# Designed miniproteins, single chains, continued (5), part 43

Each design is a single chain, and the fold is of that chain. pLDDT is the mean over its residues in the fold that is shown.

## One batch from the design tools (miniprotein)

Design m17566
Fold by ESMFold2-Fast:
Structure m17566 (fold): chain A 75 residues (1-75)
Amino acid sequence: MSFNERVAEAAEAAAELARKLAEAGILTPEEAERIIRELEELARLAREGAPREELEARAARVDALIAAAVERARA
């Protein structure tokens, strides 16, 4: 499996997890919508053959969104 295929599959799995976390009330609907949208975009770019550096940068942005949601939930 190529790096891009692996990124696409991981992003799709993460989007599914984000949906379940929203159902459980851990993520707000707004947080889940934003995270899922960014993950779907990451998967699309990976399938279109985007460079590794671009995919890693986009994954870092998703990680930042998740970190912000976790910090809010702890407050």
Scores: mean pLDDT 84

Design m17567
Fold by ESMFold2-Fast:
Structure m17567 (fold): chain A 79 residues (1-79)
Amino acid sequence: MLDEAKELLEKGKRLYDEGKYEEAVSYFQKAIELAKDDPRLRYEAYTLLGKAYVKLGQPDKALEAFRKAAEARREILAE
């Protein structure tokens, strides 16, 4: 499960670097679903999801993704 989330995140990063932002969003969302109990992976995935939404011109979705990244960051810091 954790390895699958990391593989999806890595594939999403590659698609983002290739300018395939809509496909990258799909992979980041899948990684988030598998990383429900991993705040560090959720933080990275939500941050990348927000960046992809910025590239797609979807600011409301980007803001929501960045808020979720901030929530995951707070979970990490609260340990």
Scores: mean pLDDT 84

Design m17568
Fold by ESMFold2-Fast:
Structure m17568 (fold): chain A 98 residues (1-98)
Amino acid sequence: MHPYQKILELLFERKYDEAIELAEELVKKYPKNAEFWELLGTAYYEKGDYEKAAAYFQKAADLAPKNAEYWRNLGIAYEKAGDLEKAKEAYAKADEIS
């Protein structure tokens, strides 16, 4: 199974720590792949660690700044973390691109 698909499977099974471990290995090996940073952010978000989720979604958005979905995910993570001003900035960026 492709590592990306295995991480999605683990997230579906609510095995967040295992998903995080695999996603951390992927971003270590492929640090310029925005999709893997987005996966790592998603794993932390599903675990409820919204501050770490926002940090990793920021890395994905920085690597793929024309992907409106990454900015939207960043906004959601900041909103959940209580960083309303940063959430507003991320949502505005997503709307600008969309």
Scores: mean pLDDT 88

Design m17569
Fold by ESMFold2-Fast:
Structure m17569 (fold): chain A 60 residues (1-60)
Amino acid sequence: SISEFIKKLEEKIKEIEEKIKKLEEEYKKEPSKEIRLEIEILEGIKALLEGIISFLKSKE
């Protein structure tokens, strides 16, 4: 169902948020261009997933 798919996407967003938090802590200890890029990519993926959820909720 659409509701189950939304729930799965929300769980993936939580996983991404946890990864971002860990990378932000690593960045504070040793700032690197690669870590910053990984954070930016994950934030982008999160934004896309949030957009998909909004679209799916509009169709329920």
Scores: mean pLDDT 87

Design m17570
Fold by ESMFold2-Fast:
Structure m17570 (fold): chain A 94 residues (1-94)
Amino acid sequence: AVPAAPLELEVDGEVLYRLSPEDLAAGQAHAAPLAAAGRWDEAAGVALAHAMALAAEREGDAATAARFRAMADGRASAEEVIAALRALAAERRA
């Protein structure tokens, strides 16, 4: 499925990244085998992590892109990815 509009990824009142429809579609495609297997929490985490890695790479943040790519490859849960996003927001406020 292709999302119709970009998603502004906001954590603690700060927009961290703007996820394009293409980033979201790529994340869903990357997670599709996990979703087909009924592994919904891993599918949600992998989809978000992959989309986030693409957005970070486009913004020139190679370290953040590598971090979220590793989470997608490691089949991180949605909770783990959300925790990483909260940590990123805290790092950007320091």
Scores: mean pLDDT 78

Design m17571
Fold by ESMFold2-Fast:
Structure m17571 (fold): chain A 75 residues (1-75)
Amino acid sequence: SKKEKILEVIDEVIKWAKEKGDDFTAKNLELMKKYLEETGDVETAIRFLEGVILYLETVDPEFAKKVKEKLEEAK
């Protein structure tokens, strides 16, 4: 489902953030994951991830590109 695909994108960004020591990003993605699991609000999760991608483009452009491609496939 679309929800499951978006959850996979969230999990991939959480893993990246933890590996990079970006605890702030990891925590915010964990909160969005919980929100999406509890509400099923895919549209809010997509908008949140689009904002995260803008941040990723400044700190890890190669990873940002991979996340963006996976998010477009999930839509």
Scores: mean pLDDT 88

Design m17572
Fold by ESMFold2-Fast:
Structure m17572 (fold): chain A 51 residues (1-51)
Amino acid sequence: SMEDRKKLMIEALEGVEELALAVYKLTNAPQEEIEEIRKRTEERIKEVEEE
């Protein structure tokens, strides 16, 4: 169903965010860049939820 697909896509986006955050933290990225990754992921999840 569409709801099952949305759930899977959101879970995938969350997994990608976790990986990206881990890499950024390991490379001592600035806090501002880490927050930008979080915000970008939240926006993409909202797009999926709307469709």
Scores: mean pLDDT 80

Design m17573
Fold by ESMFold2-Fast:
Structure m17573 (fold): chain A 58 residues (1-58)
Amino acid sequence: MEEVKKLAEEYLKKVKEAEDDPEKALQIAIEGLSKLKEASPEMLRELLEKAVEAYRKL
C-alpha cells in the first residue's frame, strides 16, 4: 500500500513538472489514474483535479 501512495506522489510531481505542456500533463495524469486504481480516494481525487486543470489549458 505504501508503494501505491509513493507512485501517486510521483505522478503528481510529474504532472506539475509538465504544467507548461497541457497535453503532456493530461497524458501523465490519465496514466497515473489508470495505474493507481488501489490508491486512496484523496490521492485519486487530486490526480483527477490535475487532469481537469490540464484539460482546461488546452
Scores: mean pLDDT 72

Design m17574
Fold by ESMFold2-Fast:
Structure m17574 (fold): chain A 69 residues (1-69)
Amino acid sequence: SKAEELARKGLEAVQSGNYDEAIKYAEEALKIDPNNPLAYRVLASAYYQKGDFEKAEEWRKKAIEALKK
């Protein structure tokens, strides 16, 4: 799906150190599929790498909840 493609691109962006691009792709994925666990994990990783630990923890918790659905 398009949401899966966007979440994957977000993951690739995190792996490449392009954290702002990763956030953009993950947010686009969540607009299509608000329960996408990978998109939440991408957001958590990107914010953690940017030093925004509060947002990273928020997104990490949402990723765990998305996996239960």
Scores: mean pLDDT 86

Design m17575
Fold by ESMFold2-Fast:
Structure m17575 (fold): chain A 57 residues (1-57)
Amino acid sequence: GTATVVLEIEGGEPREVEVEVPDGAAPVAVHDEASGSTAIAGPVKAGETVRVRVKAG
């Protein structure tokens, strides 16, 4: 299924990224090319929305 990860970029605008997740909970890595930021969300299930703070880089 799919889940939504909201990247709360330090000093920047938040961005939503839709990611595919396997059945059950799984950690996901998300890279936002425009800001150069990468985040790893903890275990995420389909249909969830998870917020992670990332440093600008």
Scores: mean pLDDT 73

Design m17576
Fold by ESMFold2-Fast:
Structure m17576 (fold): chain A 60 residues (1-60)
Amino acid sequence: IDKLEEEIKEIQKKIDELLAQLQQAIENNEPQSTIDEIQKQIDELQSRGDKLNEELMKKL
């Protein structure tokens, strides 16, 4: 359980960092391809986080 909670916490930190990078990329008028890549990484991490959270909920 503690390991799953720590992994979820690390994923959430990475998502927060990517969200900040996404905001900065938009503010800096970065290419759409760059914005799309950051968004894809966020989506992938959210999906992984959701799966780990589901596993955690099943163990509680």
Scores: mean pLDDT 81

Design m17577
Fold by ESMFold2-Fast:
Structure m17577 (fold): chain A 62 residues (1-62)
Amino acid sequence: GAAARQAFLEALKEYARELGRRLAEQMGGTYEVKEVDENTLEVTVTVGDEVTTYTFELKPPP
């Protein structure tokens, strides 16, 4: 249902923030979390000249 989807999206946002923070701390860099659309989040971790982006997609089941 809509409530379950919203709760899952909020959990994904927290997961993405925590993942980005942990990776940035481990590598001595910075992180940014973007909500690209309603079902897509991006976590970008920057360490010096290296930039890595992790994409999280929530797709409805078929």
Scores: mean pLDDT 75

Design m17578
Fold by ESMFold2-Fast:
Structure m17578 (fold): chain A 94 residues (1-94)
Amino acid sequence: NPVQQRALQQNQQLLQEIQQEIANTDDPRRREALEALLFGYQNSDSEVLELASITLLAMESLERGGAVTEEEVEELFARLREALAAFQAKLAAA
């Protein structure tokens, strides 16, 4: 199926792009969020994936002087860390 093959190629490209951004970032917070995004994609964890994506978008908005506050970014990181810890605990229990 050409559509499924294209989706697989796009997913592989996306994972490579995330890995390159992790390698090239000097911001430890951005690295943490990107590593969580990569983990979410690799483990098909929708909660971690969604929280990591929202956190990265919020950080970009904050950097560009958008409506997002530093406090909102901190709250998103707290939720992301809780979701990661919950998933890691679930994996350890399995």
Scores: mean pLDDT 80

Design m17579
Fold by ESMFold2-Fast:
Structure m17579 (fold): chain A 69 residues (1-69)
Amino acid sequence: RDSSADRIERMADVVSPINSDVSNQLRQIAQQIRQATTDSDIINLSSQSGDLIDTNLTDDQRRQVGDDV
């Protein structure tokens, strides 16, 4: 749980100079993961973070985030 939230927070830090709106949404997802009480909620929130990246970032930007996290 904390490791998933920490990874998403690191992604938010890397994404911040690229897209601040996506970065803010990733930080919200990380906070929701820290507060989640079920594994299914954590899985759904992690999936949402991936979908957000895939929808809003270019292939090059996604590669940069993957290399930095």
Scores: mean pLDDT 75

Design m17580
Fold by ESMFold2-Fast:
Structure m17580 (fold): chain A 66 residues (1-66)
Amino acid sequence: MKYRVELSGSVESQVGIVLRLIGDPNVELEKLSPTVYEVTLSGSKEEQERIVEELRADPNVKVTEL
C-alpha cells in the first residue's frame, strides 16, 4: 500500500520518524519535500497496519492513503 506522510513539529521529531521508517526493510521512502514523503509498505498485512497505526498516533504526523 502507498501512503503520503506529512511531518510537522520539531526537526528532531521529524528526523526520528524518518530514521525509524528507513530502518524498516518493509518500508520504501520517496522524499517529495523536506516534510512530505511517499511511503510504500510491503510485508504482512499485520506489519503494514502496525506501521500505519504508529504513524497516525503521532499528532505531528498526517497520513493519507494513496
Scores: mean pLDDT 81

Design m17581
Fold by ESMFold2-Fast:
Structure m17581 (fold): chain A 61 residues (1-61)
Amino acid sequence: MTKEEVLEALDRLAERFGLSPEARRQLRITVEDFNWDLEDIERIEKVIELAPESRAAARAA
């Protein structure tokens, strides 16, 4: 599997969730630094989808 495929998946994730340019850059560095696979990107997407607003709402309750 190529690095380009992983970075393309990351770009789609960033667009989908409206990530800031800074957050996108940090994730890109992490992908390169730790040799992430497409499965890692999919896991992070799932975590982001479930975590930020639901986590804030649960903490406020």
Scores: mean pLDDT 69

Design m17582
Fold by ESMFold2-Fast:
Structure m17582 (fold): chain A 92 residues (1-92)
Amino acid sequence: GMMAREAAEEAAEAGRRSGAEARAEVRGDTVTVTLVGASPGQAIALVGGAVQGQLNGAEASVSSEGDTVTLTLRGASDEAAAEALRVLAGGL
């Protein structure tokens, strides 16, 4: 919903501010945040977001391929997804 989208965009902005290329996408109940050129610290922030997503009842995963790291949150409420994304943004 609107909260998750706003929080995802904020997380993408935090990623860009910390030196990565970042994008966010919201499709139904699935939120994806992608960082290109992520540092190890930024990858740890994505893991923190995934852990918070799982604690909030989401299916949360982090995947990496080359220099790209992606957080996916699925099945969370709008508020729960937004909380996980704020944890991510705070770690970036």
Scores: mean pLDDT 81

Design m17583
Fold by ESMFold2-Fast:
Structure m17583 (fold): chain A 65 residues (1-65)
Amino acid sequence: MAKEAIEEGEKLGKEAAEKMRAGASTEEINKLIGPPLQELIKKNPSLSDDEALEVSVAVHSAINE
């Protein structure tokens, strides 16, 4: 379900935001977000283009909190 994928994306973004505040490098942040986000989308192949966009937006929004 898109809602669950969005929630997981928000969780990933918040985790990345915490690491950024702790001084994590761009490479570390990319490793924390990139593979899990790719995995999340891959495991939800029924996501529409709109739903996949919402997941990506949720990650990005959570990082900016």
Scores: mean pLDDT 73

Design m17584
Fold by ESMFold2-Fast:
Structure m17584 (fold): chain A 112 residues (1-112)
Amino acid sequence: GMMREEARKLLEKARELVKEAKKALEQGDIKKALELLRKAVELAMEAVRLAFRAEDLELVEEGIEVLREVVKLVRELAKKHKTPEVEELLLEAEIALGMALIMLGVLKLILS
């Protein structure tokens, strides 16, 4: 349906932003990487919400994998760069991942 198609498009965009963020990190452009990763979290979380409404377990799990990758990247960045901006994004990404995991658990119960 329309919600699944939109969720897939949002996940494709989120994955692209994560790839661009990794490239920015390799170039030492931390500010650009943080902006790209924040957008990736927003798009992945919107995709998870749409996937949840569509009752598409696989798409929720795909969104969670994007959020996990962002959390991993920001945690590694936070070890080297202890700035408020990095710590704020880490908190935002961890909250988004936690919310997505709760949605996955709820959806598994609904589909049982």
Scores: mean pLDDT 91

Design m17586
Fold by ESMFold2-Fast:
Structure m17586 (fold): chain A 91 residues (1-91)
Amino acid sequence: SSAEAERKAEEEKEIELLHQMTSGSNLAKEAREEAEKYVEQGITPEEVDKEFEKEVARIKAEESDPGLQRGKILDLEMRHKLLLYYLKQLG
């Protein structure tokens, strides 16, 4: 649908803005190095998404504090978006 296309375009824009904001940081460097290793190992973006979902589920199961749980998930989401950005650029 047009609404799904608009959402996807906004998500891609947010990922690009995140990359620009973190450019030259250790976080961006780590994400790029991880993406390069994943490309070398033949790991696909789909497999990276599945691992992200597993890690979110793990955090929800192991972290009982709602604030810490939310913080850990937000950090993981940020790292995941950067990793996908670099995987898309390298693949």
Scores: mean pLDDT 78

Design m17587
Fold by ESMFold2-Fast:
Structure m17587 (fold): chain A 75 residues (1-75)
Amino acid sequence: FNLGLRLFLLKKYDEAVEAFKKAIELKPNFAEAWSGLAAALIATKREDEAEEAYQEAKKLDPSIKFPVNLKAQLV
């Protein structure tokens, strides 16, 4: 997770996606890792995959806020 977050902050979004996926493999119930994956997927224009990752994050932690209208916000 920490590696994914650092890669995201460095704008290495493809590497951040892979790092967050590995964090999820280790801890599938890690809502923050799912949220980080969704953000990285948005940055790489993978909106459908980002929506799926966001839904999983929100299911695990309902306090996670993410825009439900992803396509409108990226236009």
Scores: mean pLDDT 70

Design m17588
Fold by ESMFold2-Fast:
Structure m17588 (fold): chain A 73 residues (1-73)
Amino acid sequence: APVEVTVRIIDEETGEVEEYRFVLSSEADAEAAAAFIEARVPGLSEEEREAIRTLLLNAWAAGAGPLEIELRV
């Protein structure tokens, strides 16, 4: 089943919050969401990028209901 994912990116310097919503209906959707987050937060470490990608792929594979991710930059 499609998985709804909400990603919040919080700029700790300004306090600005950006919210993005994705619907994961395929592995390609999960990969695209991970790539978007990586591009939007270029300061993420390699380990953090792998963790986010794994989280999104697992959420799609499990078909688990709404997922929320919060990133502070």
Scores: mean pLDDT 79

Design m17589
Fold by ESMFold2-Fast:
Structure m17589 (fold): chain A 60 residues (1-60)
Amino acid sequence: GEETRRRILDAAIELSRERGEEAVTTREIAERAGVSVGTVYRHFPSKDALLLAAAVAEAA
């Protein structure tokens, strides 16, 4: 549920800081979060939606 969504967001934030958003793949985010790529898509409809949510979370 919400715990998994937060873990995915945290992974996206960390990887975007390390490599920049353009270099980050959904597969790498899933691996860092400890989930499958399918689980990432259950919470975020696209990579762009995930990266937007991560950027908003960082700005808050």
Scores: mean pLDDT 80

Design m17590
Fold by ESMFold2-Fast:
Structure m17590 (fold): chain A 81 residues (1-81)
Amino acid sequence: SAEARAALEAALAAVEAAATAAEAAEALGAVAAASKDLAAQVALGVALVAVAVGITVGDDAGALALARRALREGLEHADEL
Protein backbone atom coordinates (compact mmCIF):
# COMPACT_ATOMS: atom_id res chain seq x y z
CA SER A 1 0.00 0.00 0.00
CA ALA A 2 1.05 3.65 -0.41
CA GLU A 3 0.83 4.09 3.38
CA ALA A 4 3.16 1.13 4.02
CA ARG A 5 5.61 2.45 1.39
CA ALA A 6 5.66 5.97 2.89
CA ALA A 7 6.26 4.65 6.43
CA LEU A 8 9.01 2.22 5.34
CA GLU A 9 10.75 4.86 3.14
CA ALA A 10 10.75 7.28 6.12
CA ALA A 11 12.12 4.52 8.40
CA LEU A 12 14.85 3.55 5.90
CA ALA A 13 15.95 7.20 5.51
CA ALA A 14 16.10 7.57 9.32
CA VAL A 15 18.18 4.36 9.73
CA GLU A 16 20.56 5.49 6.93
CA ALA A 17 21.02 8.85 8.77
CA ALA A 18 21.63 7.13 12.15
CA ALA A 19 25.22 6.88 13.44
CA THR A 20 24.38 4.21 16.06
CA ALA A 21 21.94 1.33 16.58
CA ALA A 22 20.44 3.29 19.52
CA GLU A 23 19.65 6.29 17.25
CA ALA A 24 18.12 3.90 14.70
CA ALA A 25 15.98 2.25 17.43
CA GLU A 26 14.60 5.66 18.52
CA ALA A 27 13.78 6.66 14.92
CA LEU A 28 12.19 3.26 14.11
CA GLY A 29 10.09 3.45 17.30
CA ALA A 30 8.76 6.89 16.30
CA VAL A 31 7.77 5.66 12.79
CA ALA A 32 6.13 2.54 14.30
CA ALA A 33 4.12 4.68 16.77
CA ALA A 34 2.80 6.83 13.87
CA SER A 35 2.03 3.93 11.46
CA LYS A 36 -1.35 2.16 11.31
CA ASP A 37 -0.39 -0.24 8.48
CA LEU A 38 0.07 -3.90 9.50
CA ALA A 39 2.68 -4.72 6.81
CA ALA A 40 4.72 -1.64 7.74
CA GLN A 41 4.47 -2.61 11.45
CA VAL A 42 5.83 -6.12 10.69
CA ALA A 43 8.81 -4.77 8.70
CA LEU A 44 9.47 -2.11 11.39
CA GLY A 45 9.32 -4.84 14.07
CA VAL A 46 11.94 -6.95 12.27
CA ALA A 47 14.19 -3.86 11.90
CA LEU A 48 13.74 -3.03 15.62
CA VAL A 49 14.70 -6.62 16.61
CA ALA A 50 17.82 -6.34 14.39
CA VAL A 51 18.99 -3.09 16.10
CA ALA A 52 18.16 -4.45 19.61
CA VAL A 53 20.21 -7.64 19.02
CA GLY A 54 23.05 -5.58 17.49
CA ILE A 55 23.20 -3.41 20.62
CA THR A 56 23.36 -6.50 22.89
CA VAL A 57 26.21 -8.11 20.85
CA GLY A 58 28.04 -4.77 20.34
CA ASP A 59 27.75 -4.69 16.52
CA ASP A 60 26.22 -1.33 15.53
CA ALA A 61 27.32 -1.64 11.88
CA GLY A 62 25.77 -5.11 11.55
CA ALA A 63 22.59 -3.98 13.32
CA LEU A 64 22.16 -1.01 10.93
CA ALA A 65 22.83 -3.21 7.88
CA LEU A 66 20.25 -5.82 8.96
CA ALA A 67 17.67 -3.11 9.80
CA ARG A 68 18.12 -1.59 6.31
CA ARG A 69 17.68 -5.06 4.74
CA ALA A 70 14.45 -5.68 6.70
CA LEU A 71 13.03 -2.30 5.60
CA ARG A 72 14.02 -2.86 1.94
CA GLU A 73 12.38 -6.32 2.01
CA GLY A 74 9.22 -4.70 3.43
CA LEU A 75 9.29 -2.08 0.64
CA GLU A 76 9.54 -4.81 -2.04
CA HIS A 77 6.19 -6.21 -0.77
CA ALA A 78 4.46 -2.91 0.17
CA ASP A 79 2.68 -2.68 -3.22
CA GLU A 80 1.32 -6.28 -2.93
CA LEU A 81 -1.10 -5.36 -0.09
Scores: mean pLDDT 81

Design m17591
Fold by ESMFold2-Fast:
Structure m17591 (fold): chain A 92 residues (1-92)
Amino acid sequence: DELRKELIEEAERKGAEAIRTVAKENPEVTPEVRAKVLNALGALKEGDFEKALKYLEEGAKIAEEAGAKKAAEILRELKKEVERKVKEIEES
């Protein structure tokens, strides 16, 4: 499915960007944020969109609480994109 492939590719790109950004803003929380991003990507590949959204929100919260505001913003933007694409896939 093209929409699912586009979603996964976008999530991998934005997830990597968020990880690089948190590493610059707060290296100490980078492993925890990375774990949440990787778990979200795994959930997307399995088609578990609810779990993916939960992991993205958890990652954004960790980044925000650690002062990694730009990384948190990227993760929240990715969460919104996942929500939008999931709706498109379900309406197809």
Scores: mean pLDDT 84

Design m17592
Fold by ESMFold2-Fast:
Structure m17592 (fold): chain A 80 residues (1-80)
Amino acid sequence: ERGLTEEELKLINELDITPEEARILAYLLGAGPMTASEIAEAMELSQSTVSKHLNKLLEKGLVVKIPGDPPLYSVAPSLL
């Protein structure tokens, strides 16, 4: 229900990310930590496609991988 901040929108626009990656960030901002499987179900994408986007977001420092069974992904504190 809370919209993105001006800084978040600016970062998304300045970041070299895809619309799918921006949507993953939006899900994680709204729902909190999610598994790759949960994100794939929400986006109606394959888990492999979501994992590829998550790896790019991890490389850019926009998400963090939380070790667990199953592992969770969360928005990096720098975006909060």
Scores: mean pLDDT 74

Design m17593
Fold by ESMFold2-Fast:
Structure m17593 (fold): chain A 68 residues (1-68)
Amino acid sequence: NKKKAIELLEEALKALEENDIEKAKKLAVEAMKLLDDPAAAKGIERLLKENDIKEAKEAIKQAKEFAE
């Protein structure tokens, strides 16, 4: 589960670099659910909805480091 979550978080970061916000949101939410962190999933979803892309990217990077 953690390995799959890390892969999804990496894909979410790539999607953000490609300005595909909807794909990044879906991937990040799925990853955080696999990590049993629904609060972080909602937080990232909110940041992306509000176009706080830099903060969302940082949150995704931190989640990836924590999962490792």
Scores: mean pLDDT 80

Design m17594
Fold by ESMFold2-Fast:
Structure m17594 (fold): chain A 69 residues (1-69)
Amino acid sequence: MADEIAEAVARGIKKYPELYEKFVEALRNGDLEKAAEIAEEMARKMEQDGDKLSAEVFRRIAEELRAAA
């Protein structure tokens, strides 16, 4: 569980570092809705790359952020 999340996050940082920077900035600012939007964008890009497992992880992150907002 935690291992799969960490691996998906590491792949996201490597492939889309600019999106990950914006995601961290949104979290730092307490903008959970903006962070969720960025996580969904990362999920869409990873699915387009054929990485459906990492895409699902980022979709779950977005859902959890919206639930916390």
Scores: mean pLDDT 80

Design m17595
Fold by ESMFold2-Fast:
Structure m17595 (fold): chain A 67 residues (1-67)
Amino acid sequence: AETLAEALRRLAAEAGVSEEAVERVAEIARKDPSADFEIVGVLVAAGLSLEEAVAIVARAYEEARRA
């Protein structure tokens, strides 16, 4: 079963986000799976648009729920 942190790590890496930012969003999700706004903020700071960051978080939640 894929955790939210694992799904976020994979999807952010696929989107070309830096390894540092990928590990940061995975750490946030592991500590608090409800920290959607903090995760979006890290992805935007890493160079994604708000729309791209929101889409990644939404898809990660969908894929984690398939577990």
Scores: mean pLDDT 80

Design m17596
Fold by ESMFold2-Fast:
Structure m17596 (fold): chain A 68 residues (1-68)
Amino acid sequence: MIEELEERIKKDPEDVNALVELALEYDERGELEKAREYFEKALEVAKKQKDEAMAKMAENAIKEIEEE
């Protein structure tokens, strides 16, 4: 649920799982601009946390959206 994910991000802006889930929700709804924005935020957080696997996942998701 988008509102629940937004509230989680408001309380913890570094909740990378909430950022990824929110991006996936927007992608499934066809809101590609918002999906990309949240994947970009997730990528930034993952890089800050030095989570290479999560950073790669977010980067690949952004590229996939750009090809649509």
Scores: mean pLDDT 80

Design m17597
Fold by ESMFold2-Fast:
Structure m17597 (fold): chain A 65 residues (1-65)
Amino acid sequence: KWMEIIRESLRKNEKYIEERKKKMEALKTSKDQKDVAILVARALELSLFSEEEREFSLKLLKESQ
């Protein structure tokens, strides 16, 4: 899980945090079910989301179906 430790360090960086927020906003506004499903699945697999973001993304994915 070395790569995840590196990603956690990057998350605390201003630039990385801003990128994550932009990705969350894109998921929120996306109407394409497939795009949402792919992005959510990948982000969950990589553990890129915070608990709140993960919960919101799963809810968004379920509602898009």
Scores: mean pLDDT 59

Design m17598
Fold by ESMFold2-Fast:
Structure m17598 (fold): chain A 77 residues (1-77)
Amino acid sequence: MDLPDEVLQLLSKGRFYYGLGLIYGARGNYDKAAEYYQKAADYYDQAADLTPDPEDAEALRQNAELLRKQAERYKER
């Protein structure tokens, strides 16, 4: 499915911050890992709101929820 350019830009930002969350988490910097997972989740929620396909939108919201749970786990460390 062809996604709007705006959605693709938001997904790229979400993936970038998810990558930062992984790097900081692996380094034991859990505060920054939590921050970056939260930013990634926010971008995926924005992408979901702009996605024309309901199934794609729901998948993005589910990914955002998983990233928020990951951020919560790191905040508890």
Scores: mean pLDDT 83

Design m17599
Fold by ESMFold2-Fast:
Structure m17599 (fold): chain A 68 residues (1-68)
Amino acid sequence: MEEKVVLTDTTREIAEALRALGPYIEQYLINKDKDPEKAKEYEEKIKQVSETNTARIRALDAADAAAA
């Protein structure tokens, strides 16, 4: 059974980011073998989304630490 954990804003953002990235990651993996050019496009999108989410997660983590 899934263990109950404390959900912080940072943890929630990570989970939501993973859900958002899921389709892009799947398309990247599929196209990596069949169409490297399309795979490169998805790789760039994954990097942009990951960079944006990392910045948001860091900001939330810093805000949470400052609030505590």
Scores: mean pLDDT 70

Design m17600
Fold by ESMFold2-Fast:
Structure m17600 (fold): chain A 99 residues (1-99)
Amino acid sequence: LTPEEERDIVAALAYIAAAVSKLSAERSTNPKVAEYDKKIAEEFQALADAISAGDDETARREVERLKKLAEEMSKDPETKDSANLAKTVADLAREVLDA
């Protein structure tokens, strides 16, 4: 894959993660899970938009926001899976931004 193709794939993955997190927030009966999934959905969407626009500065800020949310969510067993998703997408985005 070229660096451009890698960026396109990571943006697509962030869009999918945003859609899944929105769905989880809407369906969750756990208020804490719903709140965090709504927040990470917004950050995944912002990250995807920034990468797609070539706005590396905004994309790097969204990576840091996702990493902070992942750290907060990792402290609670109920939000651990959401934390792992946020960390995985943020780590992949950082790699393609640093290429």
Scores: mean pLDDT 86

Design m17601
Fold by ESMFold2-Fast:
Formats: sequence, C-alpha cells, structure tokens
Structure m17601 (fold): chain A 72 residues (1-72)
Amino acid sequence: SAEEYFKQGLEYLKKRDYESAVEYYEKAIELSGYKDAEALMLLAYAYEELGDHEKAREYGELAVKLFEEQRK
C-alpha cells in the first residue's frame, strides 16, 4: 500500500539513505495518484539532500499547491 511505502521511505530517511528514501516515496506517491502532499514534501527533502535542487523544487512546489487545494 501507499502507507507501507511511505513508512519504508521514512525509515530510510532516518538512516540518511536518501536514494532508498526517494525510491519508496516515489512508489507511495504513484499509488496515491500524486495526492499525498506529505509524501511529496518528504520526497522534495530527500532530493535536496541528494543535491538535486531542481527536483526538490518541483516536488516541493507540487506539495505546497496540493496542500493549498486541500485547505480551502
């Protein structure tokens, strides 16, 4: 499930294994249909830690936009 992948991503993030965190967060996001603002934000953080500033920005902006849409 998306929740299981999200949880695995968090475990890798805690170990500072950002490549694995990205892999599992991407799986969680795909299963949620890109509707999980929290997973998108953590994916952006993991990309930032990997030095991929462009992807971090893109996913971070997506997360903010989704959060704004959910909080009307």
Scores: mean pLDDT 83

Design m17602
Fold by ESMFold2-Fast:
Structure m17602 (fold): chain A 66 residues (1-66)
Amino acid sequence: IGEEILNLLREGQRLYKEGLEAKKKGKYEEAAKLFQRSADLWNSVSSKSPEAKKAEKLAEEAKKKA
């Protein structure tokens, strides 16, 4: 369980960073998918995570720009 949680957090961080890079490149569809995936992984660990909320907001913003 502990190792699985760490793996989910690391995967979420990786996707979040890729989403930020996609957004910076103007690839909003890709950014939205990456942020959504990151938020889903972080929410599976804790639904009250501020990082998960931030990723959800970024996914919504990217969807509006897509």
Scores: mean pLDDT 80

